# Ledger of designs, part 44: designed miniproteins, single chains, continued (2)

Each design is a single chain, and the fold is of that chain. pLDDT is the mean over its residues in the fold that is shown.

## One batch from the design tools (miniprotein)

Design m5498
Fold by ESMFold2-Fast:
Structure m5498 (fold): chain A 55 residues (1-55)
Amino acid sequence: SAATRARLRAAARRVLAFDPGARDRPEAMAQFIRDLFQLPVSLETVRRFLLEEFA
């Protein structure tokens, strides 16, 4: 879980560097993370992550 959260955080920050608007579009964030980083994340996991990190 900690390793998965670290990978998710790194992937999300990389997506936000290219598309800052992805912070407000969890579906787009999840798709980018799955496609670009090959990390199998659910939309619910990404929504929860964004709320926890960027409240």
Scores: mean pLDDT 80

Design m5499
Fold by ESMFold2-Fast:
Structure m5499 (fold): chain A 75 residues (1-75)
Amino acid sequence: DVRRQIEEIVEEFKRKHNLSDEEREVLLRILLEVADRIPDISKEEIREIVEKILRGEIRTVDEAVEFARELRERR
């Protein structure tokens, strides 16, 4: 179910930002690995991670996982 949500969000950002197929695949791979490490990740957290990746602020799975943990600390 989280996988479906990630695919939907990635396709949404691909359309909005005109991402290449390669960029889409990198984004999808990172997000699926994040969801494997944080299975209860929400759609809002996924969207915020995507925004950070597109801004070049997150480049690795480990950076994305740390960012998601930081978001949870703010709750």
Scores: mean pLDDT 81

Design m5500
Fold by ESMFold2-Fast:
Structure m5500 (fold): chain A 68 residues (1-68)
Amino acid sequence: SIRELLEGLAKRKGKDTLTVEEIVMYLQLQGIYLTPREQLALLEKAKELGKDTLTVEEAVEAIEEARK
C-alpha cells in the first residue's frame, strides 16, 4: 500500500515527515504515478497545515480523498 511504502521511506530517512516532492518521486520509483489532482491535494494539505512537509498519515489521507 502507499502507506507502507511511505512509512518505509520515512524510516529509512530517519524522519517523521516527507516533502511533497519526496512523496511524489518515491512513489514514481515504486511504479505508482500520482495524478495531477493527487499531487495538488498533497500541496494543498501542506499549505492548509502551514508546513513544508507531511506526515505519512497526512499524505495518505490527502491522496485517498483526491481519489474519490
Scores: mean pLDDT 84

Design m5501
Fold by ESMFold2-Fast:
Structure m5501 (fold): chain A 71 residues (1-71)
Amino acid sequence: MDEIQQAEQEASRAIHETAEKLKDKSIGELQKAMTEVADELGKRTPLGDVAGGAALKYRIDEVRRYTRLRG
């Protein structure tokens, strides 16, 4: 459980850092980068697969929707 919480926190930080680097990019480029970050974090997830990946994807999808609605 702690390992999953740690992975989620790292995911949130990575998403924020990626958004900061790509703030001047198009929404499409930002979404592509978010997908790449999700893939990379999925490889590091302690459970390696479904539960951690689903949680990370859900949060990334929320950011994607928020960005699309704003932009």
Scores: mean pLDDT 60

Design m5502
Fold by ESMFold2-Fast:
Structure m5502 (fold): chain A 64 residues (1-64)
Amino acid sequence: MKLSREELIEKAKEIFYKRLKEGDSVKKALQKTTRYLIEELGVPDDEASLIIGEVQDEIQKELA
């Protein structure tokens, strides 16, 4: 599946919040979300790191 960067960020946020709801810590949810982007969506490691950085910044603003 070829998703735009914006679609990848939204998908990553969806997965992250789902993992949090299932009882994962913020760190664990971020790790699992990164793994999903790389393994399930085929995102290169470099790009996945940038997407997770953006997701983390948005989450910090939402949880502040």
Scores: mean pLDDT 79

Design m5503
Fold by ESMFold2-Fast:
Structure m5503 (fold): chain A 110 residues (1-110)
Amino acid sequence: EPVEVLKEFLEKLANEAIDQIEELISRGELTLEKVKQILANYILKADLLLRIFLEEHPDLTVEQVIEAVEEVRKKTLERLKSLNFPEDVIKAVEEGLEALLERARYLASE
């Protein structure tokens, strides 16, 4: 199913971003600016992936795309909480994922 493949790619990108933030914490190099750079790269890659995927699978419904993005958002936020990330980092990720969700709604509706 195309929607399941989309979920897998989005989850992979999100996990790569979380791993990069975790590495910054491990090195004692964590800053909100670096977190925002990681999130900006994630959003850029996710946006590109969504555009390509919608072009390749024009039969995907807006609902399926939104559900995929929302499921990945939920799993990502659950992982951040389980890892006990600082609250400002969690907020930055929540804001980034909300921006991605709104972008996905726009792209899927067009």
Scores: mean pLDDT 83

Design m5504
Fold by ESMFold2-Fast:
Order: C-alpha cells, then structure tokens, then sequence
Structure m5504 (fold): chain A 91 residues (1-91)
C-alpha cells in the first residue's frame, strides 16, 4: 500500500534500514529482495529523490500514476517503492 511504501521511505531516511527490511519481509518479500529495495531507496534519497530508472506504468492505478507525476520528488519515490513492492509480490 502507499502508506507502507511511505513508511519504508521514512525508515530509510532515519537510518532505520533494518526495520525497513523487516517491514518489507512482513509484506512477503524475500530478504534479498527487501535488502535490494532498501539499498535502491537509500541511493535515491542520496540523489535528492531522483528516480534512477524508467518505470513501466502500463498496469498502474490512476492514483499511482498521479503520484509518479507529483511535483514533490519524495512522493514520486514513495509511489515507485509501492510499484516495486507490488511487482515483487506478483511473482
């Protein structure tokens, strides 16, 4: 959910990366997937919330598409995290 994605970004911002990994694992991600996603969030934050790669938007909800086009870079990162969580859970 967007709220869970927001919590992940906030935990990483606070340096609470172990808690972010555990939250992602509680959502159904493997430890390796959770650790990689947290690392990607850390890199994005260090780059002033700039997204590093192109995102496939073809199956996104209208809310997620709107959030990805937000003027707030942090809201775009939160939307990207939600997309990655759903993508990883859809395997």
Amino acid sequence: SMEEAREIVELVKEGRTDEAVELLKSLGLSEAEAELLVFQVEVAIENNYKLVENIDTSNLSEELKERLNSKDPEERLIAWVEIEIEKLLSK
Scores: mean pLDDT 77

Design m5505
Fold by ESMFold2-Fast:
Structure m5505 (fold): chain A 78 residues (1-78)
Amino acid sequence: SKLEELKKEAEEKGLPLAAIAVEHSIKAIEAAKKGDELTAEIHLGLARISVGVAKVIGDEESYKIGKEAIELAEEELK
């Protein structure tokens, strides 16, 4: 999937904030598929926090990858 590709990219580039955002985006989708909407919202929130930290510290690559992962998760959760 595109999310697994983003996870691999973040891991290969050594981008921990991107990897955290992608991992939580994947976990949000998995929780939603199991009917656990509260856990899905918590994971999506954690992904957004990771992306916010990347933006504040000037990690533009992590911000880009993490934001794309969040957008993909939000699309799947509808």
Scores: mean pLDDT 88

Design m5506
Fold by ESMFold2-Fast:
Structure m5506 (fold): chain A 90 residues (1-90)
Amino acid sequence: SLSPAELAERLAEERARLAAARAAGDRLAEAEALAGLAEVYLAQGRFDEAIALREEAVELLREVLGPTDPRILELEVELGVALLRAAVLA
C-alpha cells in the first residue's frame, strides 16, 4: 500500500490530469482521470467521493464510447464493489 504522503501526491497528479483533459476537451482522458481519482479516494477510504467520481466517469464513457463498450462494464463493476465497501463500512 502507498503511504499517506504518496497518496496525496497521486491525488494532486490525478487532479492535474483531470484539469488538463478538461482544458483540452478530451472526454476519454477526462473519464480516465476521474477513474484514477476514484482509485486514490478508495485507497484513502474516502468511499463517497470515489463513488461520485466513478459515476461521473461511467456517464462520460457512455456518452463518448456508447453503452456497450467493455470499458464501461469494467468501471460499473468497480463502482458496484465501491458501493458494497461503503455499505459494509457504514
Scores: mean pLDDT 79

Design m5507
Fold by ESMFold2-Fast:
Structure m5507 (fold): chain A 100 residues (1-100)
Amino acid sequence: WREDIEKARKLLREGKYEEAVKVLENTKPESDDERAWVYALLAVAYANLGEIEKAREYLDQALASGDDLTRALAEIMAVTAFLGNKEYREELLKRAEEWR
């Protein structure tokens, strides 16, 4: 699972969100903490793909699993993903006005 997480994180940094989802969905976590990490990364990926409902479902699952540290990290990752998506939408709207 650790190698899959590393691969998924690299794909997320490269903007390859669909490939990151595939890696994460095929990851088989063995503990609640590992599961929470997989769900948190899926929430980040789906938020960046505009799949906000799926991102929220995975965030809720991540927050229900793991210890206090894992939950805190999942929350930070989810907030970062939603903020990033919002900023991206605002930037696209500004560009759309220029493309008249």
Scores: mean pLDDT 67

Design m5508
Fold by ESMFold2-Fast:
Structure m5508 (fold): chain A 67 residues (1-67)
Amino acid sequence: SEALRAAAEQARQNMADAWKKAQTYRGEADSNPEKKEEYEKKANDYETLASGYQAQADALRAQIAAE
C-alpha cells in the first residue's frame, strides 16, 4: 500500500537524520575534549535511535513485500 511505502520512507528519513546527528556529535567530541563524554553519550543515543528506525523501516519493507 502507499501508506506503508510512505511510512517506510519516513522511517528511512528518520534513520538518516539520526545518523547525521550521531556523526555531528562524534565530531563535537573530537573538537571539544572537555565535553567529550557528553558528546559521545549523545552520539551513542542517536546511533541507538537510528538502529531503531532501521529496524522499523526493515519491518515495513518486509510487510510491503508480503502484499
Scores: mean pLDDT 87

Design m5509
Fold by ESMFold2-Fast:
Structure m5509 (fold): chain A 61 residues (1-61)
Amino acid sequence: ELLEIAKKLNIPPDVIKDILELYKQGKSDEEIAEELSKRYGLTKEQVKEIIDELKKAGIIK
């Protein structure tokens, strides 16, 4: 569940929803990290860490 991943990583669930939406649009990991780091005030490394956790959970490839 997306909310449980957000809770585990201590991030707002909207960050995960936005990652999934951008991923569905065909954005690369770098493009997603750039966009969401600016949107949420996260580092690009933090966004990439979230993407990696979603890949480990089998939610994205």
Scores: mean pLDDT 80

Design m5510
Fold by ESMFold2-Fast:
Structure m5510 (fold): chain A 99 residues (1-99)
Amino acid sequence: MKELYELSDEAYEFLKKVGIKKKVVSRGELADAIIDYYIKNGDIEEVTEKPEDALKYKIVNPNSEIYKIVGKKEMTRQELEDAIIDYLIEKGLIKKITV
């Protein structure tokens, strides 16, 4: 079964602005939309050093909300996804569901 996340009404209104148009999303869809939003705003930059390395990101705006969520300046794709998902669950903005 696929891991999916159900968006609260509050999260859905916010995430429509980052391109999410449905109430139930996969981990990858949710993470991609939020990460792309922060990259577009200049808050995060992709800094993958070598093609064989895992995707890495750097927070370039230390005043960004994403820096408060992650708690560190540089992270892997998985660490960034985990931090975003955990933050949204903790705030009650999304709920993990299994279909």
Scores: mean pLDDT 77

Design m5511
Fold by ESMFold2-Fast:
Structure m5511 (fold): chain A 63 residues (1-63)
Amino acid sequence: MEGVKEYFDELLKEGNTLEQVKAALDRLFDSAIETAKRLNDQQAIEDIEKERKAFDEYYKEKS
């Protein structure tokens, strides 16, 4: 997967519901943020938060 939108669309094509896809991506973002925090990587935290915000907006448009 190159981006969050492509990953989202592929999970939907595989037969997952919108709620299941959102839950899966929320878990991935939470895991990535915790990893970045352990590494004290502020840039990674900011980048992950931007991706998460973009995903939340995309999810709202699809819902």
Scores: mean pLDDT 77

Design m5512
Fold by ESMFold2-Fast:
Structure m5512 (fold): chain A 75 residues (1-75)
Amino acid sequence: SYEEIVREVLARLKEVLSPEKFAAIATMLDIQLRAITAGRDPSAAEIAQMEAAWATLSPEERALVGEIIREVVAE
C-alpha cells in the first residue's frame, strides 16, 4: 500500500537526513499520501509546500531521497 511505502521511506530517511530536513520531506510525503488516498491531485498550495520542502535539500540529498524511494518501491 502507499501508506506502507511512505512509512518505510520515512524510517530509512530518518537515519540519513538531519531532523529539520527529515521534517521537510515527511511533510512533502504526507501531502502526496493524502492526495493519493483521496484519489485527487495536490492543490496549488500543497504543490507550493512540496516545492519549498524539496528546495531545502542539496542535489546530493535529493539524489539520496530518490534512491531510497526506488529501493522501497522495488521491494
Scores: mean pLDDT 81

Design m5513
Fold by ESMFold2-Fast:
Structure m5513 (fold): chain A 93 residues (1-93)
Amino acid sequence: FENWEKIEGTVKAVTDVNEEKMEVSVVIELDDEEKAKKLKEGQEVWVELPSGLVAKGVIKSIEGNKVTVHASGFSGILLLTARPGDKVTLYVK
């Protein structure tokens, strides 16, 4: 885990909710724009929520320092607990 990039951010929006498939997208504004530039669409990320629970997702899109993370299944349910203003940490390889 010492080789993983750690990026702190704030939840801005929860979108693309599909309760039947347990899918959700979360828009996160990253605190570090230089680290955000290293991210790419399709990359797997691990999102640590304020609860300490970690959800696995995939980067759906990137706009400057804002990243949209998509998750499904149990991780989708976890990301559905996120609210605008929540502080989260992204872990990437």
Scores: mean pLDDT 83

Design m5514
Fold by ESMFold2-Fast:
Structure m5514 (fold): chain A 80 residues (1-80)
Amino acid sequence: ADLEAARRVFDVLLEVARERGLIDDAQVEEARRAWEEAYAKDPEGVLADLRAFLAGTEVAKKSPNPELQELAARLERAWE
């Protein structure tokens, strides 16, 4: 359950970064490989970091910036 939810959240982050022109397709593939490698070495640490990041999205939801609010909503949907 947590592994599948973590992958969904990470995929949403990569897709948002790609949609906004922050990364290209090659960087998306590189980031996915880096995440899979990190998860294989320390799955509990990766999940803890992801949970800490998701806790930070509560601040984004209260931001007057609608892009940050939408990002937080997308991440919450992916985590469920």
Scores: mean pLDDT 73

Design m5515
Fold by ESMFold2-Fast:
Structure m5515 (fold): chain A 96 residues (1-96)
Amino acid sequence: APLPSDISLEEAKAMIEAQMAQIEALFAARRAALEADPSRLPAEIARIEDAIASLEAVLAHRDTLQDEFRQLTLEAYEKILALHREELAWARELAA
């Protein structure tokens, strides 16, 4: 593969890793906000459930994705889905 192709792959991976770090920080901030204001929990639980359903729908049609970095994109989506599932479980425990 030409040099631009190799650079593009390295840049794509670095970008996904940076975006995942930002997403993890957003999850941590959201958790802190919910601990400070538990009255938001019912609406937030509904939002998380909708987010999980949307991500599962995308992953169910993974074979239709024609992204040249499809594997990296799918791995990122699966990690985000796992974070949402962990957040949902935590939020439900806090609401109980």
Scores: mean pLDDT 76

Design m5516
Fold by ESMFold2-Fast:
Structure m5516 (fold): chain A 86 residues (1-86)
Amino acid sequence: GRMPEEAAEYARKATRAALEDPRSPLGLAIGGGLKAIGAAINAGFGGSPEEARRTGESAERTFKRGGSERGAEYARKAGEAAAEAA
């Protein structure tokens, strides 16, 4: 499978969902998206599955605090996909 690319796709969806939500602070949306992308990269190039999952969970919490439930869901899925790829 293309698990690192799937994680990156979920990170992109998380960032887009947060940016499209007028209640979400732009800075938190970008930060969450970058963390999820980082998890995908780390998993794809020899990162720890535990670290990939933890980074995705951190991104999920950031999006939730910013008010983007859709962004949070995609951030979690990005971390899970990255962990499975590692």
Scores: mean pLDDT 67

Design m5517
Fold by ESMFold2-Fast:
Structure m5517 (fold): chain A 67 residues (1-67)
Amino acid sequence: DPALGRALAVRELQEAGLSPAEAEAVVDGLERGTLSPAERRALERAAKNSGKSAEELAAGIRQALGL
């Protein structure tokens, strides 16, 4: 379910300290296959806050999105 995958990805990013708007923007960037500089900085902050690398956090989100 793509809608459920998106909701789970947004929730994980918010649990990692992003605002709802930042979480949506990062998910949109990952779905596009390219992150803007602002989206990449938000992903890096979330990864640091969760004790993960940006690559680990992005991989988990891509899995939730079915990417």
Scores: mean pLDDT 84

Design m5518
Fold by ESMFold2-Fast:
Structure m5518 (fold): chain A 108 residues (1-108)
Amino acid sequence: MIEKAKKAGETALQSADKLKDPEARERIKQLVEEALKNLIRAYEGKKTGSMTEEEIKKLVEEAIQNAREALGLVVAEGPRSGASPQDILDMVQALSEIIKIAEELLKE
């Protein structure tokens, strides 16, 4: 599960690096990195029992929010930032996978 999220994040970051607008690129990358950071911490906290259910839920909800905000920016700013249609599609699919994995972590 977490390895799929990491791979999706790597795909999103690689595609974001192709954005010609530095402001859009940096913001999307920051949101993707924050989503992954929160999701990885939640996953490890759940596995080790080092975090409360409330702390895990908060981290997962923050990860979903960051990924959704990144997705919105990719759709709104991607074409204007010089991203190819394929790069936009790759980012959308990768961010959607991160959201799906985060939602599954909340169910377990």
Scores: mean pLDDT 85

Design m5519
Fold by ESMFold2-Fast:
Structure m5519 (fold): chain A 88 residues (1-88)
Amino acid sequence: SLEEAKEEAFKKAGEVQKLLKELYENKVKLTEEEEKELKEKMEEIDALLEKANATKDPAEAAKLYKEVAAKLEELKKFLEEIKKKAEE
């Protein structure tokens, strides 16, 4: 359902926010390349989220929120790799 897809996207967004906070609090410094990639991934997610919010058809909106959740999962994995490298 649209509600379930939106809830999944919000849950994944919360996980990403938690990781970003952990990186900041642990003073993990991203490389210029990692900062650029982070910015590009966040801009892509923001664009998809705006499209999802503007979509009036519940079925199409649900598909877009699923894409947002998938992109947030990719971003989460990217941030987890940065965290792992900083711990090594």
Scores: mean pLDDT 86

Design m5520
Fold by ESMFold2-Fast:
Structure m5520 (fold): chain A 87 residues (1-87)
Amino acid sequence: SEEIERLLEELERAIELLKQGIKEGPAAAVVAARGIYELLKRLKEGGERALELAKRATEVVKEAQDVFGPAVEREAKEIEELYEEIK
């Protein structure tokens, strides 16, 4: 559906914002990760592309956790748990 396609594009953008957030600081990374989480909740039935992006989001949020440690631990855990639910 057009709505799913739009949400997938927003998720791709949110993942890029998280990559930029890793360079900017933990506050930016947390905001981007929360955006990813909200989009993933809406994309549980988003098909193969949603699953691919959820996997990528999990990889990038783990990278953010490696850089910032406890500051993004909650967000990383929430995204990982949601990815496990939808895969």
Scores: mean pLDDT 86

Design m5521
Fold by ESMFold2-Fast:
Structure m5521 (fold): chain A 59 residues (1-59)
Amino acid sequence: SMAEVEALKERGAALAKEGKTGEEISEALAEEANALADKGLLTEEDADAIAAAIADAFE
């Protein structure tokens, strides 16, 4: 859902503020997106794609 995407964006911004690299942000967001997929809120493919796109936005 849109709300889950926005939550991942906020998490990515927090990691960037901590000084994490794009690779570290991408890895962390992929883990969170996969957890959302496990709950049935996103498909695994959509979760991976969304996490990668959000991480790219913070580089």
Scores: mean pLDDT 72

Design m5522
Fold by ESMFold2-Fast:
Structure m5522 (fold): chain A 92 residues (1-92)
Amino acid sequence: MTPEELVKETRERLKKAKSIDELKAIIDEMFARFDQLTLEEQERFLKLFSKEATDLILEYADSDDPFSYEKMKLIGEAYKRLRERLEAQRAA
């Protein structure tokens, strides 16, 4: 799976997630797949995911979903954790 395919698949699944538990499971799978990528692929993934994460947060903010805030927080935390993982791998 390419970084582009992983970002697209993850975004689609996150948009269709009906519960916080489902969203957390999707994020956990994303991290597991991210860890299998090369450093170059991880950098490309993070760049692409940054754009998709911003778009998702804006969609959640404009939503009447009572879980919008929790979803926005989880996406923001996921992006921060991906960035920390990439920096740790660069430092190794």
Scores: mean pLDDT 82

Design m5523
Fold by ESMFold2-Fast:
Structure m5523 (fold): chain A 78 residues (1-78)
Amino acid sequence: STAEKIEAALREAGRAVAEVRAFGRELGVPEEVIDAEQDRIERAVRTTLAEGRLDEAPAVIREEKARALARLREVAEA
């Protein structure tokens, strides 16, 4: 159902955010930078769900998580 897809997407987004936050903290990245990456993931998921693109939500979460992890690594290496 639509409700089950939304719930699954929100749970997966929560897991992605938790992993991104843990990774950023492990790298010693400032909390404000980690918070900005969380906001990007949450905004992308919110937009995807608001547009009714429920079947795309898992891919959006995966792609946004990958981008967040890459940006956090770049910040840590600077």
Scores: mean pLDDT 90

Design m5524
Fold by ESMFold2-Fast:
Structure m5524 (fold): chain A 69 residues (1-69)
Amino acid sequence: NVSQANSLISQASTLLSTSDTLASQGDIDGARTQAQQAQTLLDQAGSLLISSGVPRSVVDSIVNRVSWG
């Protein structure tokens, strides 16, 4: 459902924030691990949104907004 997808997107956003912090601390390997986990959550959220009837273009917009920058 959309609510669960939003929860996954929020979790992915947190992981991306943690990844950025680790990178700034010089922990590049840790940053990469967190970023990869975030991508997995975004993929799961995207699938859930599509199955809930959200158009692919809207899903792509949401995913790009979270992982953009």
Scores: mean pLDDT 77

Design m5525
Fold by ESMFold2-Fast:
Structure m5525 (fold): chain A 85 residues (1-85)
Amino acid sequence: MPSVEELLARIEAILEALAPQMSPEEREVAERFLAILRRKAASGDTTLSPEERAVLRRLMLAADEIDPEAAVELQGLLEQLLGAL
């Protein structure tokens, strides 16, 4: 299985690839999304607050509008990351 660090690196790479097609607001959501995942990885706590879930949902919707295939990969990586914690 890929490590938590490898999963985070893959997620970050996908978001960096999508960034040129994102609005400034969507880029801020992507930064908050990564910050949430880094905190969960550091704590080992898979519990997401309603506010954290809202950030994840907003980011996934933005990714799906830009590149649906990248959004599917991102969702799979997110599920693997949370499952590895």
Scores: mean pLDDT 83

Design m5526
Fold by ESMFold2-Fast:
Structure m5526 (fold): chain A 63 residues (1-63)
Amino acid sequence: MKHRERLLEAAEEALERGDVLEAEISLGMYYLYLSVNKEKPTPEEEERIRELERRIEELRAAR
């Protein structure tokens, strides 16, 4: 649990800086961790993922 929470936090921090590539990498590592361990996001993490994906899309569109 701790490791995957850290990956979501890293993605959020990257987006705060406008670093879309780092955010995508951190989110990708989070999904890889879940896939390897056959785990699913918690409801709290699902909210964070939704916000991260929305912000990534906004930054890609906004330039």
Scores: mean pLDDT 80

Design m5527
Fold by ESMFold2-Fast:
Structure m5527 (fold): chain A 88 residues (1-88)
Amino acid sequence: SKEELLRRMDELVLEALEALRSKPSATEEDIRELHELANKIAEAIKREDYEEAARYLEKLAELLEKHGLEELAERARELAEEFRRLAA
């Protein structure tokens, strides 16, 4: 459901923010990018543009991988794949 997808995205974003803030490699620009991507994902989901939501989740995964957050990056990619199934 839309509520379930938003909840999972909110959980992912909260964990990603906490993890990024703990990384010495993360900059203020990275934190801003995370917030921007989270907002774009949420807006895409509200519009039921699941393909766009999946694209932003992939960008989020790239940001997380850049800082060694492999588990969170994988969760973002899995969520992107689920959104693509809804778009089909």
Scores: mean pLDDT 86

Design m5528
Fold by ESMFold2-Fast:
Structure m5528 (fold): chain A 62 residues (1-62)
Amino acid sequence: SMAEALATLILKTPLSARQLVALATEQGFPLTLAQARELLALAKDPSTTVAELAARLRELSA
């Protein structure tokens, strides 16, 4: 899914909150800067999976 692809990108690529907002919006997941920072903080946790990050992305952008 697009959410899983974006979650994988977040986990593998160093992104700023602004860059994440732009990329997520382009893929149909509108995020605020605060929500983007939350996702980036979650991605820094080594226990976070692609599935968990994708689920959180869908929740925040709904």
Scores: mean pLDDT 83

Design m5529
Fold by ESMFold2-Fast:
Structure m5529 (fold): chain A 94 residues (1-94)
Amino acid sequence: MKEGEELIKKGKELIEETKKMIDDVIEAGLANTGLSDEKGEKYYNWFLEKRKELEEKYGIKIPESGNAILEIIKEVLKVGKELIEKGKKLKEES
């Protein structure tokens, strides 16, 4: 069944996009340069949007901690893996 394959594909894409965002965040943080106020706000707003999506769409609570951005990334990766497992089950049961 193609539905399970599409779900696996979507989960993999989510993981790859999240890895790219991790690289951007790490590079910005380690360099401690190149982030204007506008860039820093853009990065933070992106993570706030993902936090909202995780909480509202996937029912995942992100703890309010000093590393909220990294926690959001961690949970998005977890969701991607869960989508892959769900897709695999759909392929086996259909």
Scores: mean pLDDT 69

Design m5530
Fold by ESMFold2-Fast:
Structure m5530 (fold): chain A 66 residues (1-66)
Amino acid sequence: GAEAAIAEIRRLAAESTGPVRVYLALAARELERHPSAETLLNLARTLEAQGHPEIAARLRRLAETL
């Protein structure tokens, strides 16, 4: 569910640095207001383009639970 996805994204943000941390933290806040698979899919596309395909893959799996 959305709460578990938000917790996982916050954990990933805490373990990340630089812009990736900021993107993940903002996505967690957006999901708290409006749980949406589109939010995670858009973030996954951005992070994959920035060289983080493993994080992008996790976000796509989390999107399937929303």
Scores: mean pLDDT 83

Design m5531
Fold by ESMFold2-Fast:
Structure m5531 (fold): chain A 72 residues (1-72)
Amino acid sequence: SMEELVEEFLKSLDLDGDGVVTLEELKAWYESIGYEASDEELQKILGLLDLDKDGVVTKEELLKYVKLVEER
């Protein structure tokens, strides 16, 4: 599932304790799985998850989003 892919992606990042995902890291992951997405599309996804407009999303927030999308 997409959730499992997100968990593997986050494990592949050298995230020291925070489980934080940046736009650049998300884009690199999308490319690695053969998915095409523009920076604007990825920023929209991050914007839906990021309440503080930091461009940074926690692992927990990303997993919640993926679960919500898969259930709909």
Scores: mean pLDDT 63

Design m5532
Fold by ESMFold2-Fast:
Structure m5532 (fold): chain A 111 residues (1-111)
Amino acid sequence: VPDTWLRREFDAVLDRIVETEGLSEEERAELKAHFDAAVQAYLDNDYDAMAEHFERIAELLESRGKDPRWAEAFRDLADLVRRLKKENWPQLYRDFFLSLALRDLAEGRWR
């Protein structure tokens, strides 16, 4: 079952990583699996699991010698997701902040 907005934002981020870093098809598939798991965690309201998948994406990109700003950005995203849960923001605001962060990554805007 597609969450259409979050999946599209993740697909845009993945496409940007492929474009800038030159991922192999296997590396792309591995990252996509973590994005798909993050979507499932989001649907389950498990923001800690979602953050763990972002941390795994950061580790994978770092281990493959990609631009260190990607690993930093995904660790920042994990922190954002945990903070939104901790501060008990309404779902609309959590979705808004997450969408902005993912869109900035997809458009190549680092913090």
Scores: mean pLDDT 81

